Designed miniproteins, single chains, continued (2). Designs and how they scored, part 18

Each design is a single chain, and the fold is of that chain. pLDDT is the mean over its residues in the fold that is shown.

## One batch from the design tools (miniprotein)

Design m4594
Fold by ESMFold2-Fast:
Structure m4594 (fold): chain A 89 residues (1-89)
Amino acid sequence: SIREQTILEFRVLAETSEVFILERIFQRTDPADHARLQALIGQLQSTIARLQELRAEAVRLDVDQSILDKIDESIARAQSLIARLQQVL
């Protein structure tokens, strides 16, 4: 339904925004603060899991390819952030 597609779009916006927030926190985090860096990895992994669930729902609801592309780009960004965090640890 139109309502379900609209709700999904706002949920995607929230999760993609979370990736940018976590990236900003990483940029502000002291490299010696290993506890915070590990917490960021955990938060990014949780965000990826939620984005993957949203992607499956987006396919089921037959949303525009542009929404699927935004989800895929956000997952890739979160995965790149995890790799960079792991290099610092």
Scores: mean pLDDT 91

Design m4595
Fold by ESMFold2-Fast:
Structure m4595 (fold): chain A 80 residues (1-80)
Amino acid sequence: MPSPVQQVLQDVSIEMANRIQQLVDQGASLDELRGVVDESLERLRRRLREAGASDEEIDRAVAGFRDAGDTMLTEAEARL
């Protein structure tokens, strides 16, 4: 079973990916997509702290999530 930290990361990642895909399909602006990534990062940090994650776990998860978000935005920009 994933840890509470891994579960939060997975849930927030899936929510962000689904939201970005829906917005791209609807012809959303890059600013709107960036807003989704920023909101998801803030939510991730807060949820991980609430789940009792260590600072190291939060930093690692946030770094990976940011990289994934940046990749999704780059791919979405190519489709807009």
Scores: mean pLDDT 79

Design m4596
Fold by ESMFold2-Fast:
Parts: C-alpha cells; sequence; structure tokens
Structure m4596 (fold): chain A 86 residues (1-86)
C-alpha cells in the first residue's frame, strides 16, 4: 500500500504527552497510531482521544472520517486505528 503523507502530532493531557502518527494512504484510508498507551489506560478513553486527534489532523487536510475499519491495541503500548476518509 502506498503512503502518500505522514503527519506527526502530540496530544497534551494533564498527565501525559501522547505522540500521534497519521499515515494517509492512496486508497482513501488513514492509519492513526497513538504511542505510550499503558495497559491501565481505559480503552474507551484511549479510542475517544485517538478519534478526536484524528478528526483534528484530518480537518487540516480537508478530510472527514467516514468509517472506522479497525481498532487495535498492541502489546507494546500502541493504539492503531484504521479509518476510511473523504
Amino acid sequence: MKVEKTIHDVIETEDASIPVKMELLSDGTARVTLFGVSKSTDRDVAVQTGMQAAKQILATQGLTITEVISVEFTEDGRLVMTLKVE
């Protein structure tokens, strides 16, 4: 799959700075990775935070989320979301 653009951002919370990576793919898909998501982090809060960051980053590109394809939590402390965008 061809990555057309990579965007790096940081989500600032009262307790932590969460690095975010967004990859825009040639097929109209975006892959969003949040780093440093602890095993003790509430899953719903992590997903909500990631979705909010994704919406803000995509808005700068003139894009909107149309579908959530997948949500994955990795053993190494990453949240990876695959989104369809237009």
Scores: mean pLDDT 79

Design m4597
Fold by ESMFold2-Fast:
Structure m4597 (fold): chain A 68 residues (1-68)
Amino acid sequence: SAARVALIRDFLRLGFPELSEERAEALARALYAHRDDLDAMVALLQERLGLPPEQARTLAEVLQAMLA
């Protein structure tokens, strides 16, 4: 859903204001595509935001809850 991708994008930009809109959109789309795979979301957050594993997992869990 475009609306759910926009929700993730806006949330990411609020938490990571240094992210460009284009990078946040691309990450939001990837996270939404993998929304039922927690480990894939954790890997995406580590790779694209440079988050350590524990923080990436916490953020992934929050994002899954927002999409429920």
Scores: mean pLDDT 88

Design m4598
Fold by ESMFold2-Fast:
Structure m4598 (fold): chain A 64 residues (1-64)
Amino acid sequence: MAGVEAVPPEQLGRGLRALAIDKGLTVDELAERAGVSKETVERILRGEIRPTPEELDRIVAALA
């Protein structure tokens, strides 16, 4: 792909939700492991907000 790829919040949220399901993690468990608030994690997974780079890194690390 030749351009800058902007991942929409809703698409990012779907991907993170799929990974959480694969790991058997609830929103509470993911938030605890990532050190991000439950409210923020839920809103990210719903595609309501874009995570900060730090929040995304923590969530991805929690899913690894």
Scores: mean pLDDT 77

Design m4599
Fold by ESMFold2-Fast:
Structure m4599 (fold): chain A 99 residues (1-99)
Amino acid sequence: DKREELVEKIREELKSKSVGDQLLFIGSLLEAEQPGGVEGLVRLLRDPDPEVRLAATAALIAAAPERAEEIRRLLEPLLSDPDPAVRAAARLVLEAVEA
Protein backbone atom coordinates (compact mmCIF):
# COMPACT_ATOMS: atom_id res chain seq x y z
CA ASP A 1 0.00 0.00 0.00
CA LYS A 2 1.51 3.32 -1.11
CA ARG A 3 0.07 5.07 1.98
CA GLU A 4 1.83 2.63 4.34
CA GLU A 5 5.12 3.24 2.49
CA LEU A 6 4.66 7.02 2.91
CA VAL A 7 3.84 6.63 6.64
CA GLU A 8 6.97 4.51 7.18
CA LYS A 9 9.13 7.06 5.32
CA ILE A 10 7.75 9.91 7.46
CA ARG A 11 8.32 7.81 10.60
CA GLU A 12 11.97 7.12 9.73
CA GLU A 13 12.60 10.81 8.94
CA LEU A 14 11.07 11.93 12.26
CA LYS A 15 13.16 9.38 14.21
CA SER A 16 16.49 10.20 12.54
CA LYS A 17 16.50 14.01 12.43
CA SER A 18 16.92 16.93 14.83
CA VAL A 19 13.75 18.95 15.55
CA GLY A 20 14.86 21.67 13.12
CA ASP A 21 15.52 19.16 10.31
CA GLN A 22 12.19 17.44 11.07
CA LEU A 23 10.36 20.76 10.62
CA LEU A 24 12.16 21.41 7.30
CA PHE A 25 11.22 17.91 6.07
CA ILE A 26 7.59 18.35 7.16
CA GLY A 27 7.45 21.82 5.58
CA SER A 28 8.66 20.37 2.27
CA LEU A 29 6.17 17.48 2.49
CA LEU A 30 3.24 19.86 3.11
CA GLU A 31 4.35 22.43 0.48
CA ALA A 32 4.53 19.66 -2.13
CA GLU A 33 0.84 18.95 -1.31
CA GLN A 34 1.76 15.28 -1.31
CA PRO A 35 -1.39 13.14 -1.03
CA GLY A 36 -1.39 11.33 2.31
CA GLY A 37 1.21 13.55 3.99
CA VAL A 38 -1.21 14.89 6.60
CA GLU A 39 -2.90 11.45 6.79
CA GLY A 40 0.52 9.89 7.48
CA LEU A 41 1.23 12.35 10.30
CA VAL A 42 -2.18 11.66 11.89
CA ARG A 43 -1.51 7.90 11.67
CA LEU A 44 1.84 8.42 13.47
CA LEU A 45 -0.05 9.85 16.47
CA ARG A 46 -0.77 6.14 17.18
CA ASP A 47 2.88 5.08 16.79
CA PRO A 48 4.25 2.88 19.64
CA ASP A 49 7.33 5.15 19.91
CA PRO A 50 6.50 8.19 22.12
CA GLU A 51 9.23 10.25 20.40
CA VAL A 52 7.57 9.64 17.00
CA ARG A 53 4.16 10.58 18.48
CA LEU A 54 5.58 13.86 19.88
CA ALA A 55 7.26 14.72 16.56
CA ALA A 56 4.04 13.99 14.62
CA THR A 57 2.08 16.14 17.11
CA ALA A 58 4.48 19.08 16.62
CA ALA A 59 4.37 18.68 12.82
CA LEU A 60 0.55 18.72 12.76
CA ILE A 61 0.47 21.80 15.02
CA ALA A 62 2.85 23.54 12.57
CA ALA A 63 0.62 22.48 9.63
CA ALA A 64 -2.65 23.53 11.34
CA PRO A 65 -2.91 27.12 9.96
CA GLU A 66 -2.84 25.93 6.30
CA ARG A 67 -4.47 22.48 6.67
CA ALA A 68 -7.00 23.07 9.47
CA GLU A 69 -10.08 21.42 7.89
CA GLU A 70 -8.20 18.32 6.69
CA ILE A 71 -6.46 17.84 10.05
CA ARG A 72 -9.72 18.33 11.98
CA ARG A 73 -11.53 15.63 9.96
CA LEU A 74 -8.65 13.16 10.29
CA LEU A 75 -8.34 13.76 14.07
CA GLU A 76 -11.99 13.10 14.98
CA PRO A 77 -11.66 9.26 15.20
CA LEU A 78 -8.53 9.62 17.39
CA LEU A 79 -10.42 11.61 20.04
CA SER A 80 -12.16 8.28 20.84
CA ASP A 81 -9.01 6.13 20.63
CA PRO A 82 -8.63 3.56 23.47
CA ASP A 83 -5.09 4.86 24.20
CA PRO A 84 -5.22 7.97 26.47
CA ALA A 85 -1.86 9.17 25.07
CA VAL A 86 -3.32 9.14 21.52
CA ARG A 87 -6.43 11.02 22.71
CA ALA A 88 -4.23 13.63 24.46
CA ALA A 89 -2.10 14.17 21.32
CA ALA A 90 -5.22 14.49 19.13
CA ARG A 91 -6.74 17.08 21.52
CA LEU A 92 -3.51 19.11 21.53
CA VAL A 93 -3.46 19.22 17.70
CA LEU A 94 -7.20 20.07 17.63
CA GLU A 95 -6.53 23.05 19.97
CA ALA A 96 -4.02 24.39 17.39
CA VAL A 97 -6.55 23.87 14.56
CA GLU A 98 -9.27 25.73 16.53
CA ALA A 99 -6.98 28.63 17.51
Scores: mean pLDDT 72

Design m4600
Fold by ESMFold2-Fast:
Structure m4600 (fold): chain A 68 residues (1-68)
Amino acid sequence: QVADLQAQLAATRAQLAADEAFYEKGIESAKNAGGEETSERWKKKLEDARATYEAQIAALEASVQAAQ
């Protein structure tokens, strides 16, 4: 059970890193195209994604700790 939770935690962290890279590229691309409003929308999506994944990671970490 703990190993499954640790695997989920690792996968969630990896997905966060991938999504961060994707949104950062989107921000830079939009900024280079002169789309400041579009760049701000990408920044908001990055912020929302981080908040969502950080909450999931915290919950998984708490579950791992509780299972020990």
Scores: mean pLDDT 81

Design m4601
Fold by ESMFold2-Fast:
Structure m4601 (fold): chain A 70 residues (1-70)
Amino acid sequence: SMAQEYLEKGKEYLEKAKKSEGEEALEYYTLAEKHFEKAAKLGHPEAFENLLEVSVLHLDEAVKLKIPPK
């Protein structure tokens, strides 16, 4: 399903973000969030949990850089 495709792409970007640092990590967290948001809008049952996780990690990374998330 399209919801599953967006969830899987979100997970791929989340893993890239976790392996990156700084501005590159923030870019990947932003991409992961967009994909999880799309999966959630399409009704994927796991999307909300993934969206919550990525939002927390995105904020943590942004705080380290003193840059607000986009």
Scores: mean pLDDT 84

Design m4602
Fold by ESMFold2-Fast:
Structure m4602 (fold): chain A 79 residues (1-79)
Amino acid sequence: STPLSDERIDQLTSSIKDPRVREMARLLLRGGYSVAEAAYEAGFPSQAAASRAFTKEAGLSPRLFRLINDPDFDEADLK
């Protein structure tokens, strides 16, 4: 799928107060990252810690957040 613009990504992630969760959200929307890879790149010690923090801040799981903003995304493309 076509990646979202940096401006649109900033708009979609501006409400996220935790800077690591915000960075993870940006990486997920830019594409090319699995949830685990985005978590580690954003500075989380584990995918579980990242997913918990992400859900608390964004109100959605990382996977669902990606799907509503990029419904054509397929995790198999990262294999």
Scores: mean pLDDT 75

Design m4603
Fold by ESMFold2-Fast:
Structure m4603 (fold): chain A 97 residues (1-97)
Amino acid sequence: MIEELLEQARKAMEEAKEARERGDREAYAAALDRLSDIYEQLAKALSGKRKERYQYMSDSYRRMSDLVRAGAAPSEISRLASQTTGEELRAIGDELD
C-alpha cells in the first residue's frame, strides 16, 4: 500500500516535470495537486514522525500549486520545489530502510 502510493508520487513528479518543461501551467499545477493528495493519503495511513513528514510534503506541494496558479516568479517556485524534493527524498529513504 505505501509502495503503491510512492509509485503514484513518482509518476506525478514526472508529470509535473514534463508540464513545467513545456510551459503548461495548468498541467503543472494539477500534477502538484496530485502530489499533495498522494502525500496526504500517506500521512493519514501513518503515525508519528512519518505522518508529520508526509503532511509537510502534502502542504508544500499544495502551496507550490497555489503559487503556480497565482503566476509567482519561476525562481520562487523552484526554491520551494528544491526544499520539498529534499524532504521527499529523505522521507522515502526512511520508508525503504
Scores: mean pLDDT 78

Design m4604
Fold by ESMFold2-Fast:
Structure m4604 (fold): chain A 70 residues (1-70)
Amino acid sequence: SAIYDFASRLAKAVQEEFPEVAPVVERAILAAIAAGITDKAALAEAVSREVQREFPEVAARVREIADQLL
């Protein structure tokens, strides 16, 4: 599945660059998929929103990582 491939790559990239942020990204991915999100861009937006809430200082970089994987 394209959405699961994207989610896996995003989670791995964030884990490698910001291991402290990875749990938030994983939680946001699971919540978005449970809510019925099937679009990669919508998943990237949902993840970016959660990162902005808890780690605003790295949110721009996490958004760049997500956009590079789209």
Scores: mean pLDDT 85

Design m4605
Fold by ESMFold2-Fast:
Formats: C-alpha cells, sequence, structure tokens
Structure m4605 (fold): chain A 92 residues (1-92)
C-alpha cells in the first residue's frame, strides 16, 4: 500500500512539473485539474483497482487531446502509474 502511494505521488509530481514547464496556460489548467482528480482518487482509502484502471483510461483519453500527453516524458510517468497497479497485485 505505502509503496504504491509513493509511486503514484512520484508520477504525479513528474506530470505536474512537466505541465507547469511546457504546457500552454489553458492546457496546463485543464491538465492540472485532471491530474489533481486522478491523484485524489488513486490515493483514496477505498482504492479499487478496477476503478483505478478505468479512471487511468479516461484521463489518458482526455489528455490525448493535449500536446502534453504526446510527450515521451509524460508517457513515461503514466507507465509508472500502470506499473504501480501491477505491484499491488503481486504484493498479495
Amino acid sequence: MEEIRKRIREAVEILREYIEKHADPEEAERALKELEELEERLLSVEMDLERFEERLAEVEEEMKATTTFKDPEVRRAWAILAAAVLEVQEQE
């Protein structure tokens, strides 16, 4: 549990820094809001892996409409989030 939360926070931090440095102001506002919603849901005490995966897919689809998500660095951070899901499954 603690390790997955750490990885989620690390990935969110990478995405936040990238958005603040590279995205246009209007894209940054939207992307940061989506990132905040994602972080809040993923760090909830009621983390549901199926809902986690579903929310990741929704946010990914929304971010594909921005130039930010097309960047390899952003996609790498997203891969860290996906890996965190697998880590939880293996810790059982």
Scores: mean pLDDT 64

Design m4606
Fold by ESMFold2-Fast:
Structure m4606 (fold): chain A 94 residues (1-94)
Amino acid sequence: MSVEERLRRAEEHLEEAERALEEGDREAAREHVLEALRELSKLTGEDVAKMTPEQLERLLELLERLARLLEELGEPEAAEQVLQQGKLVEQAHS
C-alpha cells in the first residue's frame, strides 16, 4: 500500500470520527480513531524518510487531529504520545 493511500485512509477515518463525536456516538468515534492509528502505525521510518514536504505536512496535520480526538475521547496519554511522534517526524531530515 502506498504512503498516499495510507494518509488518505487515516484522513477518512478521522473525518468519520469527528462526525461521530458531533452526533454523540463516542464508541463509533473511538473505533474510527483506532483505525486511523492502525493506518499511520504501518508507516515505516523508511516511508517517512522518503516523504515529500507535502506528505510530511499532511502526516503532521493528521497526527495533530488524531491527538485532539484522543483528548476528547478521554485518552490524554495517547494524545501526548501522538504529539511526541509528530515532533520526531518534524526532526527527520534527509
Scores: mean pLDDT 83

Design m4607
Fold by ESMFold2-Fast:
Structure m4607 (fold): chain A 73 residues (1-73)
Amino acid sequence: MRLSENPEYLEEIERVREKLEAAGYKPSELEAEVALYAYRLHFEEGKSFAEIGEELGLPVGTVRRWVEIVETE
C-alpha cells in the first residue's frame, strides 16, 4: 500500500470499504479507516495482529479478518 497525503488516505479508505462490502460487510467509513490502519500497521510496521488489536481495542480475530480482506485482490 502507498500513503503519502490525506487525499491518498481517503482513496485507500474507499477501496478498503469496497473490499469489506464485497466480503459481505456493511462497513462504516470509520470501520474502513480502522481496517486500513490495521493493514498498514501489519505490512508497513510489521506488527502482529495481537499488537494491533491491543492498540485499536479490537479482537485479534477481527483484526486478522479485516487485514486478510484488505490484502485480497
Scores: mean pLDDT 74

Design m4608
Fold by ESMFold2-Fast:
Structure m4608 (fold): chain A 72 residues (1-72)
Amino acid sequence: SNATKAKLIARAFGFSDEQQRRLADAIRAGVTSNRDLGRAVGRSQSTVSQFLRAYERATGRPRSALADDLLA
């Protein structure tokens, strides 16, 4: 499932379950920039950028779908 793929990729990039929840909350709150998402979860902009790109490649889904997949 896309939810399983999202969680596996997040773990591969070193995102804890708590960081995954904060990332999903920030996306749902309308945060769009990789820099501000990085600030929300305490990770670099480059790490967030690479994670989002990997998610998009693996699932074919946009960033807006990531929050639902992480919280599923």
Scores: mean pLDDT 87

Design m4609
Fold by ESMFold2-Fast:
Structure m4609 (fold): chain A 83 residues (1-83)
Amino acid sequence: SEALAELQALGDKLASLYEAETREAAERVLEEALKNANHPRVQLQLKAALAALRIGEEKTKEIAEELKDEPMEKVAEKIIELA
């Protein structure tokens, strides 16, 4: 899914932040980006990224596999719901 590829690319960027920053620093960067985001799709992606940091990598992968054929919006909403 192209939508899952967008979430995966965001996840890869978040993984790179853990090499240079703490989880708290990553959360602050995402919260600041969310405050400045005006597009609903971008806001949803940033909210899902913040929620994914809270529930952890293993649980996020479990949700992505369960919803692999669903659109990005549904995957993002499920991740947010469980955080």
Scores: mean pLDDT 70

Design m4610
Fold by ESMFold2-Fast:
Structure m4610 (fold): chain A 59 residues (1-59)
Amino acid sequence: MGGTELTSLLIGAKGSGDEEAIKYAEEAILAANKGDDVKSNEYMSKAQLAIAKKALESS
């Protein structure tokens, strides 16, 4: 499915428990659904950074 990477990102964001990570992952999915690849990629990067930051704070 064309959304597999974005779905995995959203699962990771929800698993992190970070609200910002979840919001960025959701925004990336919305942008991708609209065909806005630039915006989707930007939000994917922000979501990944938020997930990583939360993981470091929670360890």
Scores: mean pLDDT 79

Design m4611
Fold by ESMFold2-Fast:
Structure m4611 (fold): chain A 77 residues (1-77)
Amino acid sequence: MIEELTEEEKEIIKVLYENFSKGPLTPEQLAEKLGKTVEEVRELIDRLVEKGYVTITPDGRIVLSEKGMKVAKELKK
């Protein structure tokens, strides 16, 4: 199967990267920043976790993995 990121998955990675200095974001904060529902964001996050681009903290916040950080840097060039 093609291991390619969808445009929506790229949007989440970019938002997480732009807010990296402000700390981990909740799904609710991501939904607000993306103009999406919390349900849509959770589905995208689940896919990004499966692909290894993000990790969920014990308190339910979303952070970029090392793999996610590398991709985010390429998307923001």
Scores: mean pLDDT 78

Design m4612
Fold by ESMFold2-Fast:
Structure m4612 (fold): chain A 90 residues (1-90)
Amino acid sequence: MEELEKLKREVAFLASEAIYAAQNGDLEKAEEYRQKIRDILNKLKELGVPDEKVEELLRAIDEMIRAAQNGDLEAVAEASRRFQEILEEL
């Protein structure tokens, strides 16, 4: 499970970076992190993580990025909680 734990940490780190970039109005940087996240999510699928869980993670990340861009800190917190719950189930 070493590779799975590494990928989980990478996704969490990149998600936080994407949110930070989006919150600061750096849409280009947020999209760069989002693309890196997608690459890691594909690796999670290769390790046997169900497509449903990967899609739930991506939806939560996209919700966090959108909420951060709009300055909706409550929505960021809600999506972040869902993201962490899904990630912990892996």
Scores: mean pLDDT 84

Design m4613
Fold by ESMFold2-Fast:
Structure m4613 (fold): chain A 107 residues (1-107)
Amino acid sequence: SIEEKAEEIAKAIIEGKAEEAVELAIEAFKSLKTEEEQLKFFELLTEKVIELAKKASLEERRKALETFEKVVEAIQPLLSTLSEEVREKIVDLLVETHIELRELAGV
């Protein structure tokens, strides 16, 4: 399910598994055929990342921030294939999540 994919990637992010998180995120995005599913995926992913980060240690939060930044960078070319409306919504989610992760990481 989309929920299971989002949870798996969020766990990889919190564990600092950057290469795995990037690969899983790209595969998940490419497996989703509609913009509605792609938006739902990012909504669930960002929500789960923040949920796990709040329960994590400061060191884990800092590693999660670094890993999240790498995932966001890696998916940029894929986001460019979306309609303006859906791309803007996903970018807003990613920006808001990045800001909250920075605060949680003490930076």
Scores: mean pLDDT 90

Design m4614
Fold by ESMFold2-Fast:
Structure m4614 (fold): chain A 99 residues (1-99)
Amino acid sequence: MTLVGLGVNPLAKSLRRVAVVSRDPEFRERITEAIRRAFPDVEVVHEDDDVKGMERAFKGEVDAVVSDHTFEFGRPVSFGRTTLEDLPGQLRAGADAAG
């Protein structure tokens, strides 16, 4: 079972761009495939650095951040832990909660 860290921008009104934060290319590929399977029109961007991923979310450049670990609480993004299986539902729920 693959566990991932997930932060959703509460100001995002729709899921259009997601940052995948990992130095592991296999993890990035698996998460990208899972996201695109559920959201075929979503743009996936890759970051090797947690701080850069969070900065993109803070600037509204991405609607969500997915990582291979959890961060300390980021503002305005809340980080939690989810499974790869639950990831599409959590991304959708996070965007819907912002409406």
Scores: mean pLDDT 66

Design m4615
Fold by ESMFold2-Fast:
Structure m4615 (fold): chain A 91 residues (1-91)
Amino acid sequence: SKDELEKLAKIYEELGKKNEEQGDKLYEEFKKTGDKQKLQQAISLYEVSAYLYQQAADYYKQIGDDKKAKEAEEKAKKAEEKAKELKELLQ
């Protein structure tokens, strides 16, 4: 139903945000310690965050909430860019 899809969109968006925030914390730890394991964990969390935001966007599109779909897509793109930037630091 539309209500179930809306709940799924919200859950995926909240999970995306939590994964991104955890990635941000691990990246800050990496900057302080140089621990490349923290960097790798931050990359994984940003990639998971991007996926979760993309799922939220798809559900928002299905219920016709184009504004929230676009906002979720922009969040997914930013999370993917964060992951890409951190991958360059592993070189």
Scores: mean pLDDT 91

Design m4616
Fold by ESMFold2-Fast:
Structure m4616 (fold): chain A 91 residues (1-91)
Amino acid sequence: VEEGNELFKKGDEALKQGKYDEAAELYTRAADIFKNKDPKKAAVAYAHAGYAYLLSGDREKAIEAFKRAVELDPDNPEVLKIAEEVSKILS
């Protein structure tokens, strides 16, 4: 079983290759690992998953991922910045 940090890095690699669905799944798996020990890292991972889902055209999964990120760390500047940009695109 891979550690959350390794899954997050694989997500970054997939995102750079334009493999948005794969990136979103990897970030989500990383977030699930982080969720119980580091909710702030989980929030960042869910935000990246949401961004990857948005790039793949899956608006519903993107919104769900951003909701998870905000629930875990509502004051995270990275999460808030990504959520604001997504809101401008979706409105």
Scores: mean pLDDT 80

Design m4617
Fold by ESMFold2-Fast:
Structure m4617 (fold): chain A 68 residues (1-68)
Amino acid sequence: SSDDTKAQMLGLIDMLREQAKKIKDEKVKQEVLKLLDEAEKLLKAGDYQGALEKMNEAYRLIREEREA
């Protein structure tokens, strides 16, 4: 159901927030956390595609920071 999908996506956002907390660059950390906050707002509004796009961008930034 859409409620099950929403719960799963919220869980993924929480996992990404935990990864973001480990980022040493404060500017990058704040940008990732902002993207995840935007993803949660979109998800709560029923915009699953928009939420996924913000989550993917946050994940990309987390990966790039880890590789730097």
Scores: mean pLDDT 86

Design m4618
Fold by ESMFold2-Fast:
Structure m4618 (fold): chain A 96 residues (1-96)
Amino acid sequence: SLELTPELKEKLEFLSKAFKFYSGLEENPEEKKKWLEMGEYLAELAKREDPLSEEEIKKILEYLEKLIEESKKFDDEGAEYIKKVAEETKKKLEEA
């Protein structure tokens, strides 16, 4: 299990907003719902006090991989920053 530090919670909250932002850009209703659900999951985790389980860490890592791949489709500074935060968060979770 991994403790939800204030830094990790801040990163999860930011990434939650990034998922919701990309949901807003998606035209396919089913894909839009999936992006929104991923964002809502991270937002809920950012507010809890209990440590992350190994299963929850695995799920977050899968979501972050999807976010990183999506961010590569764009060449703006916002997408580069989202990718950076997602990669840093992924590395921290993998090293825990």
Scores: mean pLDDT 87

Design m4619
Fold by ESMFold2-Fast:
Structure m4619 (fold): chain A 69 residues (1-69)
Amino acid sequence: EPTFDEVAAFIQETAQRLRKAKTKEEIDKIVNEALERLKSMNPSPEILEFAERALKAMRDYLKKKLDEE
């Protein structure tokens, strides 16, 4: 099982990748790939919930910014 620190580092790496995304399709692809990787790592339910919430929040925020253009 991944540690909380490993998952937090993974979320930060994913956030940096998301900042470079210019389309909703790129954002969805990055987040979906990140969620798939998290599930394959078989984290504890608490760590998975934390990571899913963080990734979904970043996705929704960035997609909303693109919609406001």
Scores: mean pLDDT 79

Design m4620
Fold by ESMFold2-Fast:
Structure m4620 (fold): chain A 70 residues (1-70)
Amino acid sequence: MKETAKQQIINILQLEGLSRSDAEKLAKEVIANPNMSEQEIEEMLLKVPGVSRETARRAAKMISTVLKGL
């Protein structure tokens, strides 16, 4: 189940324009801390160069939904 959620998060991040390596690194951190709030995920994504606030907010909402399904 965690591997499936991790792959879903990687796919979301790549769709939003992150590289595979950045997506894999972030997905690993999020899966290690599944109780992260949507806001905490948004702030983490905003630290990635080239990620806009709108992109971070959209991705954080999708990732939060995946984590709540675990």
Scores: mean pLDDT 80

Design m4621
Fold by ESMFold2-Fast:
Structure m4621 (fold): chain A 76 residues (1-76)
Amino acid sequence: GSSDLQAYQMKSVLVAAGFSKEEAEVLSRLSDGDVVPDDLKDKLKDFQRKNKLKVTGIMDAETKAFLIALYQQHFA
């Protein structure tokens, strides 16, 4: 389904942005209500700051939409 494709797209962008494959896998499985581990949360906040997103420290809808948009612009 579309959710599997979106997870693949987000993981591809996160790995390209400097996250490990393991970190990208964890982040791609999270919803906006899920707790991000503290070490990953700091990396996610840095990614959000660098890309001028809201610094929420979670995989919110804005962050997910940004990752999918980046995939479509650079990988598709």
Scores: mean pLDDT 79

Design m4622
Fold by ESMFold2-Fast:
Structure m4622 (fold): chain A 79 residues (1-79)
Amino acid sequence: VPDVEHARQLIEDALKEGDYDFAASLAEMVAREAERQGLSPEAVEHFRKSAEYAKQGKADEAIEHARRGADILAEDLRS
């Protein structure tokens, strides 16, 4: 649960540093783990879109999707 916000922060930091490959890989790992745990499909899709935008060098879009995915996962894990 704390790791979701930490992962989002790592994705944002990587995107700001221009490390798009690391940001994309981390977003994909978060999406796979959320899917494995049966968490929100909407959150999984947001992290997958974050990874795709990161691969395209679209940092702002990648950050927006990572934030939305993390917010949804944080809500799911508290419910």
Scores: mean pLDDT 83

Design m4623
Fold by ESMFold2-Fast:
Structure m4623 (fold): chain A 79 residues (1-79)
Amino acid sequence: SELEELRKKLEEQRQQAVQTLRDNGAKAIELAKEGTVEEAKAAMKAIYDQGVSLGVTQEAGRAATEAARAANEYLVKKK
C-alpha cells in the first residue's frame, strides 16, 4: 500500500540522517586529536544544525550531543 511505502521511505531517511550526524561527530573527534580545535568546533556546530534542519530532533539531536561531548572531552584533555 502507498502508506507502507511512505513509512519505509521515512524510516530510511531518518536512519540515513542519524548516520550522517554520527559520521560528522567521528570526524570532529579526529580533528580534535590532530589539534585543529577550530575545525572540530565547526564540525560539532554542523552536527547540531543538521539535526535541526532534518526535523528528527530527538534522535538526531541525541546523536549530535553525544558526538559533541566526545569531541569536547578530547579538546579539554589535549590541554
Scores: mean pLDDT 69

Design m4624
Fold by ESMFold2-Fast:
Structure m4624 (fold): chain A 60 residues (1-60)
Amino acid sequence: MKLSKEQEEKFIKAAKEAAVRALAADPSLPAEVVREIALREGAKAAGISVEDAREFAEKS
């Protein structure tokens, strides 16, 4: 998978913000659920598929 630098920055920022927001709303959320929310929101912000986002996260 190849993301532009702009897409990578958008993904990381959105994923981090989504994870923080999710945990602020419900601190008891399992890590797996938080990760799924972060991947989804990151992918949406970067304009990529969730599958591409998962591949990027695995390589990072």
Scores: mean pLDDT 78

Design m4625
Fold by ESMFold2-Fast:
Structure m4625 (fold): chain A 61 residues (1-61)
Amino acid sequence: SPAERDRLLAELRATVDWAKTLPEAEREEVIAGLEVVRDFLAVHDPELAAELGRLIEELRA
């Protein structure tokens, strides 16, 4: 549902913001986990997967 999608996106944003506070090695582990989630979402919700990809790039910047 749209509400569930919005909640998931908000949780992903919060995770990214938290991960920005981590040391580089720990941040890389979070990125790897988010990439697994992105790959899963690419099959089920490609638009949400693309948005998560954008958030992952924010962590790498």
Scores: mean pLDDT 84

Design m4626
Fold by ESMFold2-Fast:
Structure m4626 (fold): chain A 64 residues (1-64)
Amino acid sequence: GASDEEANRGAAGAAVYAQGGDLERATEMAKRAAPKTGEEAARRAAEYAQQGDGRSAWEAAKAG
């Protein structure tokens, strides 16, 4: 699992592209910012970030 700091970076990275609608790139950014976050968790974080739910995005990144 990711640390709190890694989860914060993952969620923030995902948000940059998720607001533009690019879920695949948002997932890639989450994974790069939080390298210990698993692929499924990174994708879930990107989906929450696209919906504007930063808290759920952070929790998803941390759970990976």
Scores: mean pLDDT 71

Design m4627
Fold by ESMFold2-Fast:
Structure m4627 (fold): chain A 57 residues (1-57)
Amino acid sequence: MKVIVKTPEETIELEVDEDATFPEIVKAVEEALGVPVEVLAVRVEDGVLILEVRPKP
């Protein structure tokens, strides 16, 4: 499934397995960004998962 990740600096798109759990999706986001993240908001628009995140200090 398609996941759109919005950070204060950038927006990225990820593709994850349809069977991925939320923790697995967050892990994929952290691996793509190279930093641990805090999830600020979660929403679904037109079958696309949208995550608003920021790096953890």
Scores: mean pLDDT 81

Design m4628
Fold by ESMFold2-Fast:
Structure m4628 (fold): chain A 75 residues (1-75)
Amino acid sequence: SEEEIKKALSKLSPEQKERLKQILSEVKGELSKSEFVTLTKDVPELLALFPLFDKDKDGKLSKEEISFVLQLLSE
């Protein structure tokens, strides 16, 4: 849910939030779990967020899901 995502994001450090924003803002289209693992090697704490973002549980983040998280990180 939106509330669960907001709560999880609020527990991140400023550095973790900025890194997540950088990763997600550079993605064009879908992001697979394996790509997310690779992109978060420097901040492995972010891996716990993937299941919260992956609403359809297909192992991918849609462009819409990525845009939604980016909006939350910008507020």
Scores: mean pLDDT 79

Design m4629
Fold by ESMFold2-Fast:
Structure m4629 (fold): chain A 70 residues (1-70)
Amino acid sequence: SSQEKAREEAIRYTAEVLRLIGEVVDAEIAARKAGWTPEELARVKKLEEEAKKRIKELKEEYEKKMKEIS
């Protein structure tokens, strides 16, 4: 059903976004443990930028699929 398809897409989208956020959080924890060296700061910033870009792409894909289901 359309409701089941919408639920499956929402779960998939949410799980992938949470995975990406988790990667950034893990990097921040590692950077804090290392004492926020310039190298660690650069690594965290790069992961934040990559995660933001990927989340935007995932959101656009999710919105497109939801429009097709609706």
Scores: mean pLDDT 84

